# Designs tried in a protein design run: designed miniproteins, single chains, continued (2). Part 28

Each design is a single chain, and the fold is of that chain. pLDDT is the mean over its residues in the fold that is shown.

## One batch from the design tools (miniprotein)

Design m4940
Fold by ESMFold2-Fast:
Structure m4940 (fold): chain A 79 residues (1-79)
Amino acid sequence: SMDSDLEKVRRFVDKLVEEAKKAIEEGDTLTADVYISHLASVYVILDRESQRSKDPAESERYKEEAEYTREKLDKLLEL
């Protein structure tokens, strides 16, 4: 289901954020850039699915997860 899939995506986003933070704290710029790039890709995909969905409820769920991912990405870029 969409909700099950979005829960899996959310867990993946949280893991990417955790690993990116560790890489930043360790000064591993290359590893941090890889995780940040993956987060940016997840955001783009979720934002695109929000715009493509003809169901307003599905569109809103994708938008919420896209905005969550973008907020996490923005906070990482401030570190």
Scores: mean pLDDT 89

Design m4941
Fold by ESMFold2-Fast:
Structure m4941 (fold): chain A 80 residues (1-80)
Amino acid sequence: DEVIERLREAEPVPEVAELAAEAVRAAFEGNLEKALEYAREAARKAAEANPELGVTEEDIEQAAENLVESSKKYKEELEK
């Protein structure tokens, strides 16, 4: 979350928001692999748009995994 928020604050990128939303949607549909792919693409595009932020490969992976995990937990709560 922190990495994604940092990137959005520095330079709002509509594509990043759309990819993040698709990641959440894929997680809700139970397609966790696709969700992670969308999340990684979102984080990577945001990092490429803002190279000055010094976002690392670990940051990208962490942001993507965190988004998917949060989506999984939220989905489980909604289903119960």
Scores: mean pLDDT 72

Design m4942
Fold by ESMFold2-Fast:
Structure m4942 (fold): chain A 129 residues (1-129)
Amino acid sequence: MSIEEKIAEVFRKLGATDEEAERLAKLFLSLFPDVTEDTDITPVFLQKFFGFFIQYPPDRPDLLLEAIKNPDSLTGLASRPEVVKFLKEISKLSDEAQKVFVEFMQRLFSLLSLKNPKTFGEVLDELLA
């Protein structure tokens, strides 16, 4: 299974339709063009989302959903151009897909902060368990 297929399967497990799961996986990987299953994902992920999570904490899914619905409201360290563009694409998807993406980000951040996984493949396998 490719890394894109594994990510899409995580989104399907969280309740996305097949079409929106594939779209979410492609959008997420577009932020990380050089990422493979063997990549140390923690520093790569935090480089793009650390400022975002300071303003929109992962324990507040309501605030994360608001950030997705209003990406132009992001300021300071949260307003990285690639992240804003990415959230604008997510905002075009269904309300259910947006909620699935929020749950994905919460679970991903929890695994990166608590379990200190070394590879993206290990993180995806844990999300699929």
Scores: mean pLDDT 79

Design m4943
Fold by ESMFold2-Fast:
Structure m4943 (fold): chain A 81 residues (1-81)
Amino acid sequence: SLDELEEEIAKLLEEVAPYLSEEQEKKMLQAYTLITDPRASRAQLEAAIATVEEVKKTLPEEMQPLADRIIELMREILELR
């Protein structure tokens, strides 16, 4: 369900938060807000996913699988809308 996908994304965001700058945390929170907004356009949802992909590039290699899981879940939400 959408609620389960959104909850898993929120938990993963908390796990990666210690590895983010304040600006990156803000961008990730904005991406989460867009992906959970039923009014967001497909272009806005794809932009949110692209934001997470850019932040992933700056993460330690050990944390990149968590970012990959966030991207995967966001793409699942995109497919359900």
Scores: mean pLDDT 85

Design m4944
Fold by ESMFold2-Fast:
Structure m4944 (fold): chain A 95 residues (1-95)
Amino acid sequence: SLLTEAVAAAGEATAALDPSDPRQAFAALAALFDRLLEAFRKEGLPEEIIRLVQEIRDLAREAAETDLSEEELAAIRARIEALLKEIRELLAKLK
């Protein structure tokens, strides 16, 4: 329940990204996903879920640290949203 709510909050944060400073926004997301990764590891979640959270963190970090086009940033955002959906579906199966 709490982890599902945390993932939902991360999805809301991704959707609410301020386009005026995309690098700062993605840096904040990378920090959020890094914290979620630590929490998921401490709770002993399946390796498959941990790996998906790692991929999201790495994508957010890449967007924060690399000079990417608007199209490349949109593609990263879409991939993060798709991975978050997969995590939510996997967490639902653990109920």
Scores: mean pLDDT 77

Design m4945
Fold by ESMFold2-Fast:
Structure m4945 (fold): chain A 65 residues (1-65)
Amino acid sequence: GDAIARALGLLSETDPRAAEELAQILIDGTSPDGTSIDPESYRRAADLLRRNGLPDLAAELLRQA
């Protein structure tokens, strides 16, 4: 979703390590066919976004879960 793309873009500019951590969480949670992400991985991603000062994007991401 758009929240994931925006979060990755912002973190890549401000904290590339956090962007890589977010990408890894989402990859690990992606279904075998690559079409969906499990709700637990959305929660982990949202927690990472809150820790990195992006609470609005974290809330939006949780709404997608």
Scores: mean pLDDT 77

Design m4946
Fold by ESMFold2-Fast:
Structure m4946 (fold): chain A 60 residues (1-60)
Amino acid sequence: LDELRGLIVEELKKTLPGIVARMIADAVVDALRQGRPLEEILSTLSKEEREAVRRALEKL
């Protein structure tokens, strides 16, 4: 999860300020740790944010 967090931040930083990228990455990782379904988490994100998270997962 810590590796995934870093990858999400890197993808999101391409379009968002670093502080916002970290906040979104932390929220996604915390939701995954709580056992929330990935598709439910992705549905709360914008299209660009969802694409960033999917790209991060592909790099694992």
Scores: mean pLDDT 80

Design m4947
Fold by ESMFold2-Fast:
Structure m4947 (fold): chain A 90 residues (1-90)
Amino acid sequence: SFREKVKKEAEEILEKIKKLLDEFMSVVDDPKKLLEAQEKWKEVLDAYNELMEKIRDPNASDKEIEEAFEKFKKKAEEFIKWVEKQIKDA
C-alpha cells in the first residue's frame, strides 16, 4: 500500500542517518558539534514522528501523508549534508 511504501522509505532514511551518526561520533569529539548534532537530530525525529502519526491515522489523506513525508525528507537531507560536512572537516 501507499502507507506501507512511505513507512518503509522513511525507516530506510532513518537507518541511513543512524549509520552516518555512528561514523560522526567516531571522528567528531567537539562537544559543541555534538550538541548541534543532537538539536538537528531532534528536528528530524520530530518530522519522522509527525509522519508516523499521519500513517497510523486512518482518516489522514494520502496528500497529508505525502506532505509530511516531503517535510521529513527535507529535514533528513539537510541533516545528512551537515553531518557529512562535519565528518569531512574532522
Scores: mean pLDDT 88

Design m4948
Fold by ESMFold2-Fast:
Formats: structure tokens, C-alpha cells, sequence
Structure m4948 (fold): chain A 59 residues (1-59)
């Protein structure tokens, strides 16, 4: 699986978490790190995933 495919899947997992559970701001760092660890994503993707997760809870 490419890094681009992993990033797409990571964003999908973050959407699922937001739909099933009310994500709070204080949980974002832990949730994003958990998703990154599960998919073995490089640390360089962390800022994009954090920004994405913040957009999800701001809606």
C-alpha cells in the first residue's frame, strides 16, 4: 500500500471515529497518533491528519 493510499485510509478512519464518537479537541493528538501507528504512516503526515481531524470536529 502506498503512502497516499494509507493517508486516504487514515482520513477514512478519522471520519469513522468522528461519526461514531464525539471527538473532543483534547483527544485529537491521541486519535491521530493511534491511526498513524496502525497504518505505519511517516511523522511527516501528522500535521495534515491533525488539520483534517480539527476540520471534522469544527463541522
Amino acid sequence: MSDAQKLYLAKGLLRLEAEETELKEEELDSVVQRVMDALELPASFRPELLAFARELIAE
Scores: mean pLDDT 79

Design m4949
Fold by ESMFold2-Fast:
Structure m4949 (fold): chain A 77 residues (1-77)
Amino acid sequence: DSFVRQAVLAAQSLRQSLQANSDKLGAQGQALIDRLQAAIAAVQAGDRSAVPELVAAINEAVDLLDSAGLPLIDPAA
């Protein structure tokens, strides 16, 4: 339970950073924003089968932001 809660919080922070930098990340950034939003919504609705997708989207978002030299958290949020 605590892990799922932490994963949702991490996903929300990553989504905010991706949105703040959407002009720099293009279509790949938008695809990850959409995936994170869908996975967060599913997990929050009680669909635990969405947890692996949430984790996968988190890892891909971290990799994208790191490869672009961008922060994992939006400093303006």
Scores: mean pLDDT 80

Design m4950
Fold by ESMFold2-Fast:
Structure m4950 (fold): chain A 65 residues (1-65)
Amino acid sequence: REALVEALIEALLAGDYATARRYLRALGLSDEQIEGLLKLAEAFRSLPEAQRRSALRQLLAHFLG
């Protein structure tokens, strides 16, 4: 699970939303939850990489528990 979460963060940082959708489905999220999460992740694109990585980790913790 942790390895999948880290791979998901790297996919989101790279803007590889196709890979991110596959990982989120593997983690059990619905299509609605996936699109909501990706919309929020896209809003973080203006942040510097380190801050964006931290924000994405917090976002994933919120959705994944």
Scores: mean pLDDT 79

Design m4951
Fold by ESMFold2-Fast:
Structure m4951 (fold): chain A 95 residues (1-95)
Amino acid sequence: SPAAELLERAKALAEEAVAAGSMTVSQWAELVALLDRALELLSDEELRRVAALLGIDTSGLSRDQIRLEVLTAMLGLSYEELIALLDRVLALVRE
């Protein structure tokens, strides 16, 4: 899955940040771009399931609104929390 490849790269950047204790501005920009592009590639069902993992109520929201809410929530997580979430999302998209 193209989404899975982007999510694996995002996870690798988060793991590097945990190991190094920090992330560079260029690494952060790459992480944001990888997450945003991966969310664009998810089906509506996959995107709603990811939103549910984050406790986001998707009722009444458009696909673009759900994607922005999910991305915002992901970027608010610690790197360790983001890695744990990305493992769950990867399991979901590899069905």
Scores: mean pLDDT 89

Design m4952
Fold by ESMFold2-Fast:
Structure m4952 (fold): chain A 77 residues (1-77)
Amino acid sequence: RLPDAAVVAEILLSFPNEGSQRAFLRYFISSLPEEVLYEALLALARELAGNPAALATLLDVVDEHDPALAARIRREL
């Protein structure tokens, strides 16, 4: 089952700075099975559509892990 993207977005936005948000996102990505990674990250990106700074941080962290996955998510936004 996919994580609740709205809850994940709330947790991400509760962190006080970009560094702590990046650390959370790196652990979040590493905690997910590869088979659900695209769907979970796309859902999270859509929840962050109203917050350009948080969305940019998410896409940057995804690009560090898998540039092809980041490009795929960006095409769907």
Scores: mean pLDDT 84

Design m4953
Fold by ESMFold2-Fast:
Structure m4953 (fold): chain A 98 residues (1-98)
Amino acid sequence: MKEYADEAIEYARRVAEAGNPVGAFSAATLASMAYGHALGKEGADEGAKRPIEYATRAGVSRDAALESARNGAETGYQGGVSPKDAAEAARQAAEFAE
């Protein structure tokens, strides 16, 4: 479970480095979903911190990145998206950002 969340964060970092704000925002949201599912409610916000920073570096406003990360974490915690599916989608976002 945590491995998929870590993969999603890595994809968010790659997208941020590519300078694609839309892709970084999407990858950060998916990473937050994976972390919410993997770590539960208590760990969800903590796991979202890195995706927020990556999205911000790519040009997404900090407020928008924080809101997306929180919504993603809550959705993940509620079981809306599996960690595996979130990581796969984040990977696709990173490839698209190339």
Scores: mean pLDDT 64

Design m4954
Fold by ESMFold2-Fast:
Structure m4954 (fold): chain A 62 residues (1-62)
Amino acid sequence: SPKDAALDTAGTLKDPQERQNAIQAAQQSPDDASPQEIGDLLRQSIKDPQSAQRVVDAVLLA
């Protein structure tokens, strides 16, 4: 699911603070949330643009 993809990819982030922020955002998303909705939440929660793009791309491909 898009949420599972978000959780898996968020866990691979190298920065501990960004990793925690991304994991929390993904966990707070509804289980049936669309890839686009989860992507938008992650863009707001991850301050590093490269990390945000990587996680969002993974969610949109799920």
Scores: mean pLDDT 79

Design m4955
Fold by ESMFold2-Fast:
Structure m4955 (fold): chain A 67 residues (1-67)
Amino acid sequence: IPESVRLTMEHEVKRAIEYLSKTLSPEEAAKKLYEIVQRAPEEYKDFIWELFLKYAPEEIRKELLKY
C-alpha cells in the first residue's frame, strides 16, 4: 500500500472511530467497524482490521476481538 494512501486511511480510520465511539455503544460501534472490514476489498481487509485494532478504544477493541 502506498505511503500516501496509508496515511490517508489512518486519518479516516481515526475520525470514523472517534465519531462512532461518541455516538454508539461499544457493541454497535464494533459491529459497524466489522461491517466496514467485510465490505472492503479483500487485499485491504487485513490492513483496515489492523488499523481498527490499533486506534479503537479498549472497550470497542474488546468487542471487535469477539468477531
Scores: mean pLDDT 81

Design m4956
Fold by ESMFold2-Fast:
Structure m4956 (fold): chain A 59 residues (1-59)
Amino acid sequence: PIDNKKISKEEAKKRFEEGVLDSTKLLIKKGSLSKEDFEAILKNLSEEYKKEVEELLKK
């Protein structure tokens, strides 16, 4: 496909999700993330990023 707008939008979404993931990791390490905030973040993340966050909480 040659839809540059579609590609650009998808990349922007990935960057946003990566930023959310990084911020979530920092909050988990500090123990500052509430259960409600954690669940809200999981609802808005793709399945791949949800697994990353869950793995961080496991260890």
Scores: mean pLDDT 67

Design m4957
Fold by ESMFold2-Fast:
Structure m4957 (fold): chain A 65 residues (1-65)
Amino acid sequence: TAAEAARAGGLAAGSPGAAERAERGAKIMQVHDPKGAEAARRAGEAGDGAGAITAGEMGQKSGLG
């Protein structure tokens, strides 16, 4: 899923907190921005941890504030 891929990207960045944050952001983004969630999933699968984290954090920010 997008959340799983985003979490994987966060883990690749070397921070458990980043992974959890990216996962939550991806779940929120799935509701607000499905395209962003898909981008986070693809970035995570490609090993682009920074891209996956960025997408996840954007989702979390827009959903939670």
Scores: mean pLDDT 60

Design m4958
Fold by ESMFold2-Fast:
Structure m4958 (fold): chain A 68 residues (1-68)
Amino acid sequence: SEAFELALEALRAIADASPDGYGPVFAELVATVRSLEELLAGLEELAARSEDPDVRAKLLTLVELLRA
């Protein structure tokens, strides 16, 4: 879908501009997911499991942007 392709493009840009450790997480999601629904679920699950509150906040912000 167009929304999924645009979301992956946005994710690649965010990953490229993010600190070390953030980029590999998004790169793995981009390589693995097959739909926007899977991407959103993956991001939410990763946010819930994240031990770093800053990383968690960034993941949840991305989910909100992708749902808009």
Scores: mean pLDDT 70

Design m4959
Fold by ESMFold2-Fast:
Formats: structure tokens, C-alpha cells, sequence
Structure m4959 (fold): chain A 68 residues (1-68)
């Protein structure tokens, strides 16, 4: 929906402003779209909060993998 695209565009902007790598941004947005489409995430507030959690997790896992 147009509303879903607007939410995801705002999250993309926020992630870019925060200096998140483009490949991480695309990974997060793809997963968020899936969860919005499946009804797991139902509000813009939930989408933003989940994006923050995913970024934290992905960046932590990438640091751990780089050490292997």
C-alpha cells in the first residue's frame, strides 16, 4: 500500500541519516515489508522500533562474523 511505502521510505531516510550501511538498510527494509504484509507489524511505531532492533542485531552479528 502507499502507506507501507511511506513508512519504509521514512525508515530508509532515518537509517541513512544514522550512517547505517546501504546493504544493511536494504536487508532491514525487505524484512520489514514482509512483516507488514504478513500482519506482524501493524503500526508505523512498531515498524520504526523493529527497524532499530534489527539494525542493532545485524551490526553485532557482522562484527562477530568478521572476527571468525
Amino acid sequence: SMETEEWLEEVRRLMREAGVPDDVIEQVLKQLRHWIDSGVLRTKEEVIEEAKRMIRTILTLRRQRAAE
Scores: mean pLDDT 81

Design m4960
Fold by ESMFold2-Fast:
Structure m4960 (fold): chain A 95 residues (1-95)
Amino acid sequence: SNEEIIKKIEELVEEADRIYEETLERVKETKDKEEQIKILREALKKIEEIQKKIMELVKSMENPSREDAARITAAMIRITGIQTELELRIRRLEE
């Protein structure tokens, strides 16, 4: 059902949030810019893989309700936000 698909999408977003938080802590543990960039790029790759899984799940839904669409939109905003923040942090380090 759409509810089971949305729950899986929400679980994937929670996984992305955990990866993001753990990545920020790892970056704080080193002063080497090259190592920081490497850590952030590895996290970005994982987020991109989660994004692909979310997109596949969205495509499997039939006749999403207005509430379903709102929850999917919130999930997509969050995952895109994480990706953008990681990309911005990499760019700032590369200057």
Scores: mean pLDDT 89

Design m4961
Fold by ESMFold2-Fast:
Structure m4961 (fold): chain A 97 residues (1-97)
Amino acid sequence: MAYEEETARFKAEVNAVKDLVDKGIDALEKGDLETARKYAQEARDKGGQVAAGMLDTAVKAVETGNPSYAVAAALLFSLAGAPDYARRVIKAVEKRT
């Protein structure tokens, strides 16, 4: 099924750049949006375009306080099999807004 294929692809991309995603989320939780963007760009440069997009969306959620970006980032991380990252993004948005 297409859903299973998409979920597997997201999970594989996040796992391939896992260390960069983890560092990006850590920076986001600390309110260091510039460092979070840096790790998103490094993930993109390594071919992790989906993971980079997830981090960019999470940064926008914290920067703008827009709940639509927060929900989008959380959904994408959950689909990638990373519910802990989804929860951490929501918490970072709540703390900053």
Scores: mean pLDDT 78

Design m4962
Fold by ESMFold2-Fast:
Structure m4962 (fold): chain A 77 residues (1-77)
Amino acid sequence: ASLELSEEELKERLRAEIEEALAWLKENKADPVLIEALEAGREALPDGVEAALRATLETLARLAKDESARAVLAKLE
């Protein structure tokens, strides 16, 4: 069992988490800004885990600054 994840393993796990979060948000008709932010993070994921996180955070900071956006970000960390 690996307790220390490589960058590639983190990318795979984040991809799965982002896709699950996106599916939930779309099913629950959540704020389109949250969906756009997570999609931006997913697109940046090949450039690295930090790149994905930064893309998501910057999109949310630009388009929305509410508590629901912050709650979603916490799940991606």
Scores: mean pLDDT 70

Design m4963
Fold by ESMFold2-Fast:
Structure m4963 (fold): chain A 92 residues (1-92)
Amino acid sequence: SMEEERRRRLEEIEAEAKKYLDSIPNEEARRLFYIASLLPVAEEAKKAGTLSEASEEKIKEYEEFKKKTKKKEELEALKKGEEIAERVREVL
């Protein structure tokens, strides 16, 4: 079914994202990648009314940090996180 195919594709993207996340030694770069890659899921949770205040605060902190970051490792992690997010949006 289309739902089973969508679920399988999301699981594959999640596995790739986890592998990449585990390879990032820089804590701030890891945080940027993680939040960026999860933005589509957070957007759906917000529409459903299930996004926690703690998650909203983390996203707000991410947006502020994103504006200030100039380190190569952090920018590369952010870009990779945004690429993962786009792939998730294409499947949703």
Scores: mean pLDDT 80

Design m4964
Fold by ESMFold2-Fast:
Structure m4964 (fold): chain A 80 residues (1-80)
Amino acid sequence: MEKTVILLAVETEERRQELLEAYEKGLKREGAIVAGIATPDEEAGRAVVAGTLEAVRAAEHMELEALTPLAKRFLAEAEA
């Protein structure tokens, strides 16, 4: 069974905490690994998302799912 890494990229630490709490209370999926990233620097955020994508692609039985608009944007840029 593939493990899913769920990427939550946001612009502030406060928003990261809010999304992690929401995920734990109502959205948590069995067997999922959550990577929450807070970054005011878009270049740093892109680098972390690109590195996460590369690590997930190198691992067997892992997939990456982006849930926030910022994470989806950075993931699309990394796949280009």
Scores: mean pLDDT 68

Design m4965
Fold by ESMFold2-Fast:
Structure m4965 (fold): chain A 91 residues (1-91)
Amino acid sequence: LEEVRALAEEAVAAVRAGDFAAAEAAIERIAELIKSAKDDPALVAQMQAIALEAGKEIARVLAEKGEISEAEAEEAIATYDAQIAAAEAAA
């Protein structure tokens, strides 16, 4: 979980800095870690929750920067909240 938390923080920081390539690389690495943990559903659920919370923060930062609309950020956050709830229910 420490690596996923560090990557999530890196992705959010990269988006704040306007380094979308670094943010995408961090998100891709989180996806690989989740895939590697597939035989541990509880760990996968915890990793997914961290990634989705980071996604919500990224959506807020993107709206603040004007890269996406507030409506797009609200839709993304609602989608991530639903995915977090589904992941927790499945674990």
Scores: mean pLDDT 76

Design m4966
Fold by ESMFold2-Fast:
Structure m4966 (fold): chain A 109 residues (1-109)
Amino acid sequence: LEEAIRLLEEAIRILEEGGDLEEVLRLLEEAAELAEKAGDTLTAKTLRLGVEAARLALELGKEEEARRIALEGARDGLESLRTDDVTLKVGHVLRMIGDLLDLELEKRK
């Protein structure tokens, strides 16, 4: 989990400095794999959904929204890794699902 936390802190720093979003998404995917291996499947789901939503926003030409989603995913993932509160972890997953569904509905219109 320490490595996953480090990767998410790095992703947040890159986003705050206006850096490369593709590098950020790779860090989030790596953190998700580490979380899953550690048994934190809810945090892994939050991070993977965040990456999927950010990639969909990029596909729709919404780079600023993609950056916002990636930042929220990294922050929510970091909070989720640091807590044992299952309700908070589930809340993060549901929020990311909502963001992804909104983008999917926009793509289909």
Scores: mean pLDDT 86

Design m4967
Fold by ESMFold2-Fast:
Structure m4967 (fold): chain A 71 residues (1-71)
Amino acid sequence: SETEIRILRRIKEMAKDPSQWGYAASFLRMLLAISPRREEIRELAERAVAALDAGDVEAALRALEELERAI
């Protein structure tokens, strides 16, 4: 739980910088891999990655906020 929140906070910081979006997506995949609630958070993590790939910062941050509430 603490480890997942710490990783997610790092992802949120990376999401604010477009040059780091590739790293943000990689950390999201890592978070999904280690989470005991993988099934619950998969769709939220996938939405965040899709938003980053689309360059939609607002949608990415919204998905990350929902993800933080789920872990």
Scores: mean pLDDT 80

Design m4968
Fold by ESMFold2-Fast:
Structure m4968 (fold): chain A 89 residues (1-89)
Amino acid sequence: SAARIAELEERVRELREILETAEKAGASEKQLVPIRIELLIAEGELAREQGRLEEARELYTEALELGEKELGPDHPLVKRARAGLESLE
């Protein structure tokens, strides 16, 4: 829906601004990783709603791989990225 796309576009804008602000403030890689994963998930959700299923799969896969490496398989963000991928099947 148009309303859902607008909501996701706003969420992506917010997360990009949060990430940029944190980077400029000198946040550590450990602090930046969860923000990057949230952004990848939000971009994946937006791509899915726009019917860009291949792009959505790539974004969710990147979020999952980064999250499993840096946060571990039981982290809520990793579970969310995995659920995003499952939603495309």
Scores: mean pLDDT 90

Design m4969
Fold by ESMFold2-Fast:
Structure m4969 (fold): chain A 111 residues (1-111)
Amino acid sequence: DPSQIQRLLSEALRVQGELLDLNHEIHIRRSRGEPVPPETLQRIAELIQQLQSIIEQLEKLDSDLAKILQLQLQHLQQLTEMVLNGASSSELQQFINDSVKEIEKLRKELK
């Protein structure tokens, strides 16, 4: 059902956006030597669980699209680990650039 796929993709984009915003908050806090609030880490865990649930639902409807989202989730989890470990802006930008290329490669392989 195209409408169900579209709904799941819209939910995935919202969750991914919230995860990116929280990763940016962690990066800013770490750059200032400020501690990351436990509530921020809890929210990230909740968003990861939401995205995993979306991927499981999407797997039943479009397995190729679910594979793309699964790789995007893996990249977001690695990005979170990098910001928690105090990665530099240049290291984060390089990782994002490499992640985009990896997603583009997967999309071409699935066509």
Scores: mean pLDDT 89

Design m4970
Fold by ESMFold2-Fast:
Parts: C-alpha cells; structure tokens; sequence
Structure m4970 (fold): chain A 77 residues (1-77)
C-alpha cells in the first residue's frame, strides 16, 4: 500500500494510507478544524513547494513515501 506522512503545524505526524479515502477525509477535516480554530486557511507543502487544489486533492496527488507539511496561514485583511 502507498503511505504518506502529514506533518501538522504543531509537529505531530500522521501516517495515512492513500487507499483509505475515509482516513484521508478524516485528516482533511482535522486540518480544516485547526484552520477554523486559528482563524486561517490550510496550506500544504511538499519540499517547500505549495500543493495546488483542495487539501483532499493535494493528498490524493501525493506519491508513496511523500512527507506533506501542513501550515495554517492567517486570513489577510
């Protein structure tokens, strides 16, 4: 199976199988919850480059062994 790692803003690492769509959705919902709590938006990066699309699309586009860094960016004025 293909697995990816999602590094949360606090440094916690979530390991998720890409074939487990329900688990990917759970990770996305957790990130959205963090964004709401912190008055920001979810940004996902791989190797310092921002991944395009929705958070779910970004995770689905990742390759086996990828490490995806999640950041919450403040909403601008």
Amino acid sequence: GKVIKVVLPDGQVLTVDKDDVAKLIAVVLRLIGLAIENRGRVRLYKDGKELKGTPLEALLSANDGDVINAYIEPLGE
Scores: mean pLDDT 81

Design m4971
Fold by ESMFold2-Fast:
Structure m4971 (fold): chain A 80 residues (1-80)
Amino acid sequence: PLSEEERRELLLKHVEDILAEAVAQGRITPEQAERLLARFRELVTKPLVEMLDEVRTWPPLEQEIFGRALLRTAEEIERR
C-alpha cells in the first residue's frame, strides 16, 4: 500500500524515464522533454479521474507517454 504522494512520485519517475527514452530515440528534443515534464508535474497533483479527463484533451504523444507511465507505475506497485 503506497501513499498518494508516493504514487505521484512513482508516476513522475516513470514519466521522466519515458521522456528520456524518447529523447534517446530522437522522437523529441531535450527542451520538449523538459516542457512536457513540467506539464506532467502539474497534472499529477490532481485526482486520477481529473488527470485522465485532462490528458484525453492533450496531443497523442503526451497521451502515449502518460498511458505508458501509468502502466509502468501499476507494474511496479504489483511487484512490491
Scores: mean pLDDT 81

Design m4972
Fold by ESMFold2-Fast:
Structure m4972 (fold): chain A 100 residues (1-100)
Amino acid sequence: SMEEKEREAERKKLRSLTQEQIRDELVNIADEIYKLMKELDKTTDPEKKQELVEKLNSLIRRAEILLDVAEERGILTPEQVEQLKNLIDKAKEYIKKIEE
């Protein structure tokens, strides 16, 4: 699929990152997801909503790739992996509800 091709391209770029860079990037992405969800909750303008949704979808995709890499390298605890997966799932459900 197109999503699979995008994930593979991003994986190739992200494979060169150090363990510390991957951890820092995941923390930054998690913070950005929380901020975007909060911004979306306050946004009534449909055009701005669409822009924020596109940004959130991009961050979710990047987070999924980095989680895969972090799991492969044993960078995160199982509990940290589950917390991030739960955040991603919540963000996906939030997008699904607001795009209806």
Scores: mean pLDDT 81

Design m4973
Fold by ESMFold2-Fast:
Structure m4973 (fold): chain A 80 residues (1-80)
Amino acid sequence: SMEEEAEKLLEEVEKLLEELKLLIYKGAPMSKINEVLSEFTKKVRELLDLIEQLDDSSREKFLERLGKLLTEKVSLLMEL
């Protein structure tokens, strides 16, 4: 279902955020950080497209979860 696809994309976004945290913690080259940021942005766009197709209740829940991840991403980038 679209909801199951959205859940999988959200899990992928969460994994990319954890990878980003680890790269920043280790002082990885900006080239590698940018590669992960590019993939993160791509997966967020795919997830938003799927969320638009969900019922209102599911949409709100996924948008809330995604919003928390995006806030965490901004906080991480501010430490660079």
Scores: mean pLDDT 87

Design m4974
Fold by ESMFold2-Fast:
Structure m4974 (fold): chain A 65 residues (1-65)
Amino acid sequence: SELERLRQLADDLLDGVPENLPEIRKVVEEMRKRIDEAKTVEEAQQALDEGIKKMDEIVKKYREK
């Protein structure tokens, strides 16, 4: 149930990403794939945490310009 919840969260996050932000969308799609392929909640959580970190790095680049 927890693993299914994390997979649903990843799907919802991807649906919420604007089409005009392709760099962020790509990160979320990669995160979703890792969570879908995860066999444990720990693997899914790690994929989510890494995806969020990558999104933060992209957002920081936009703010510095």
Scores: mean pLDDT 76

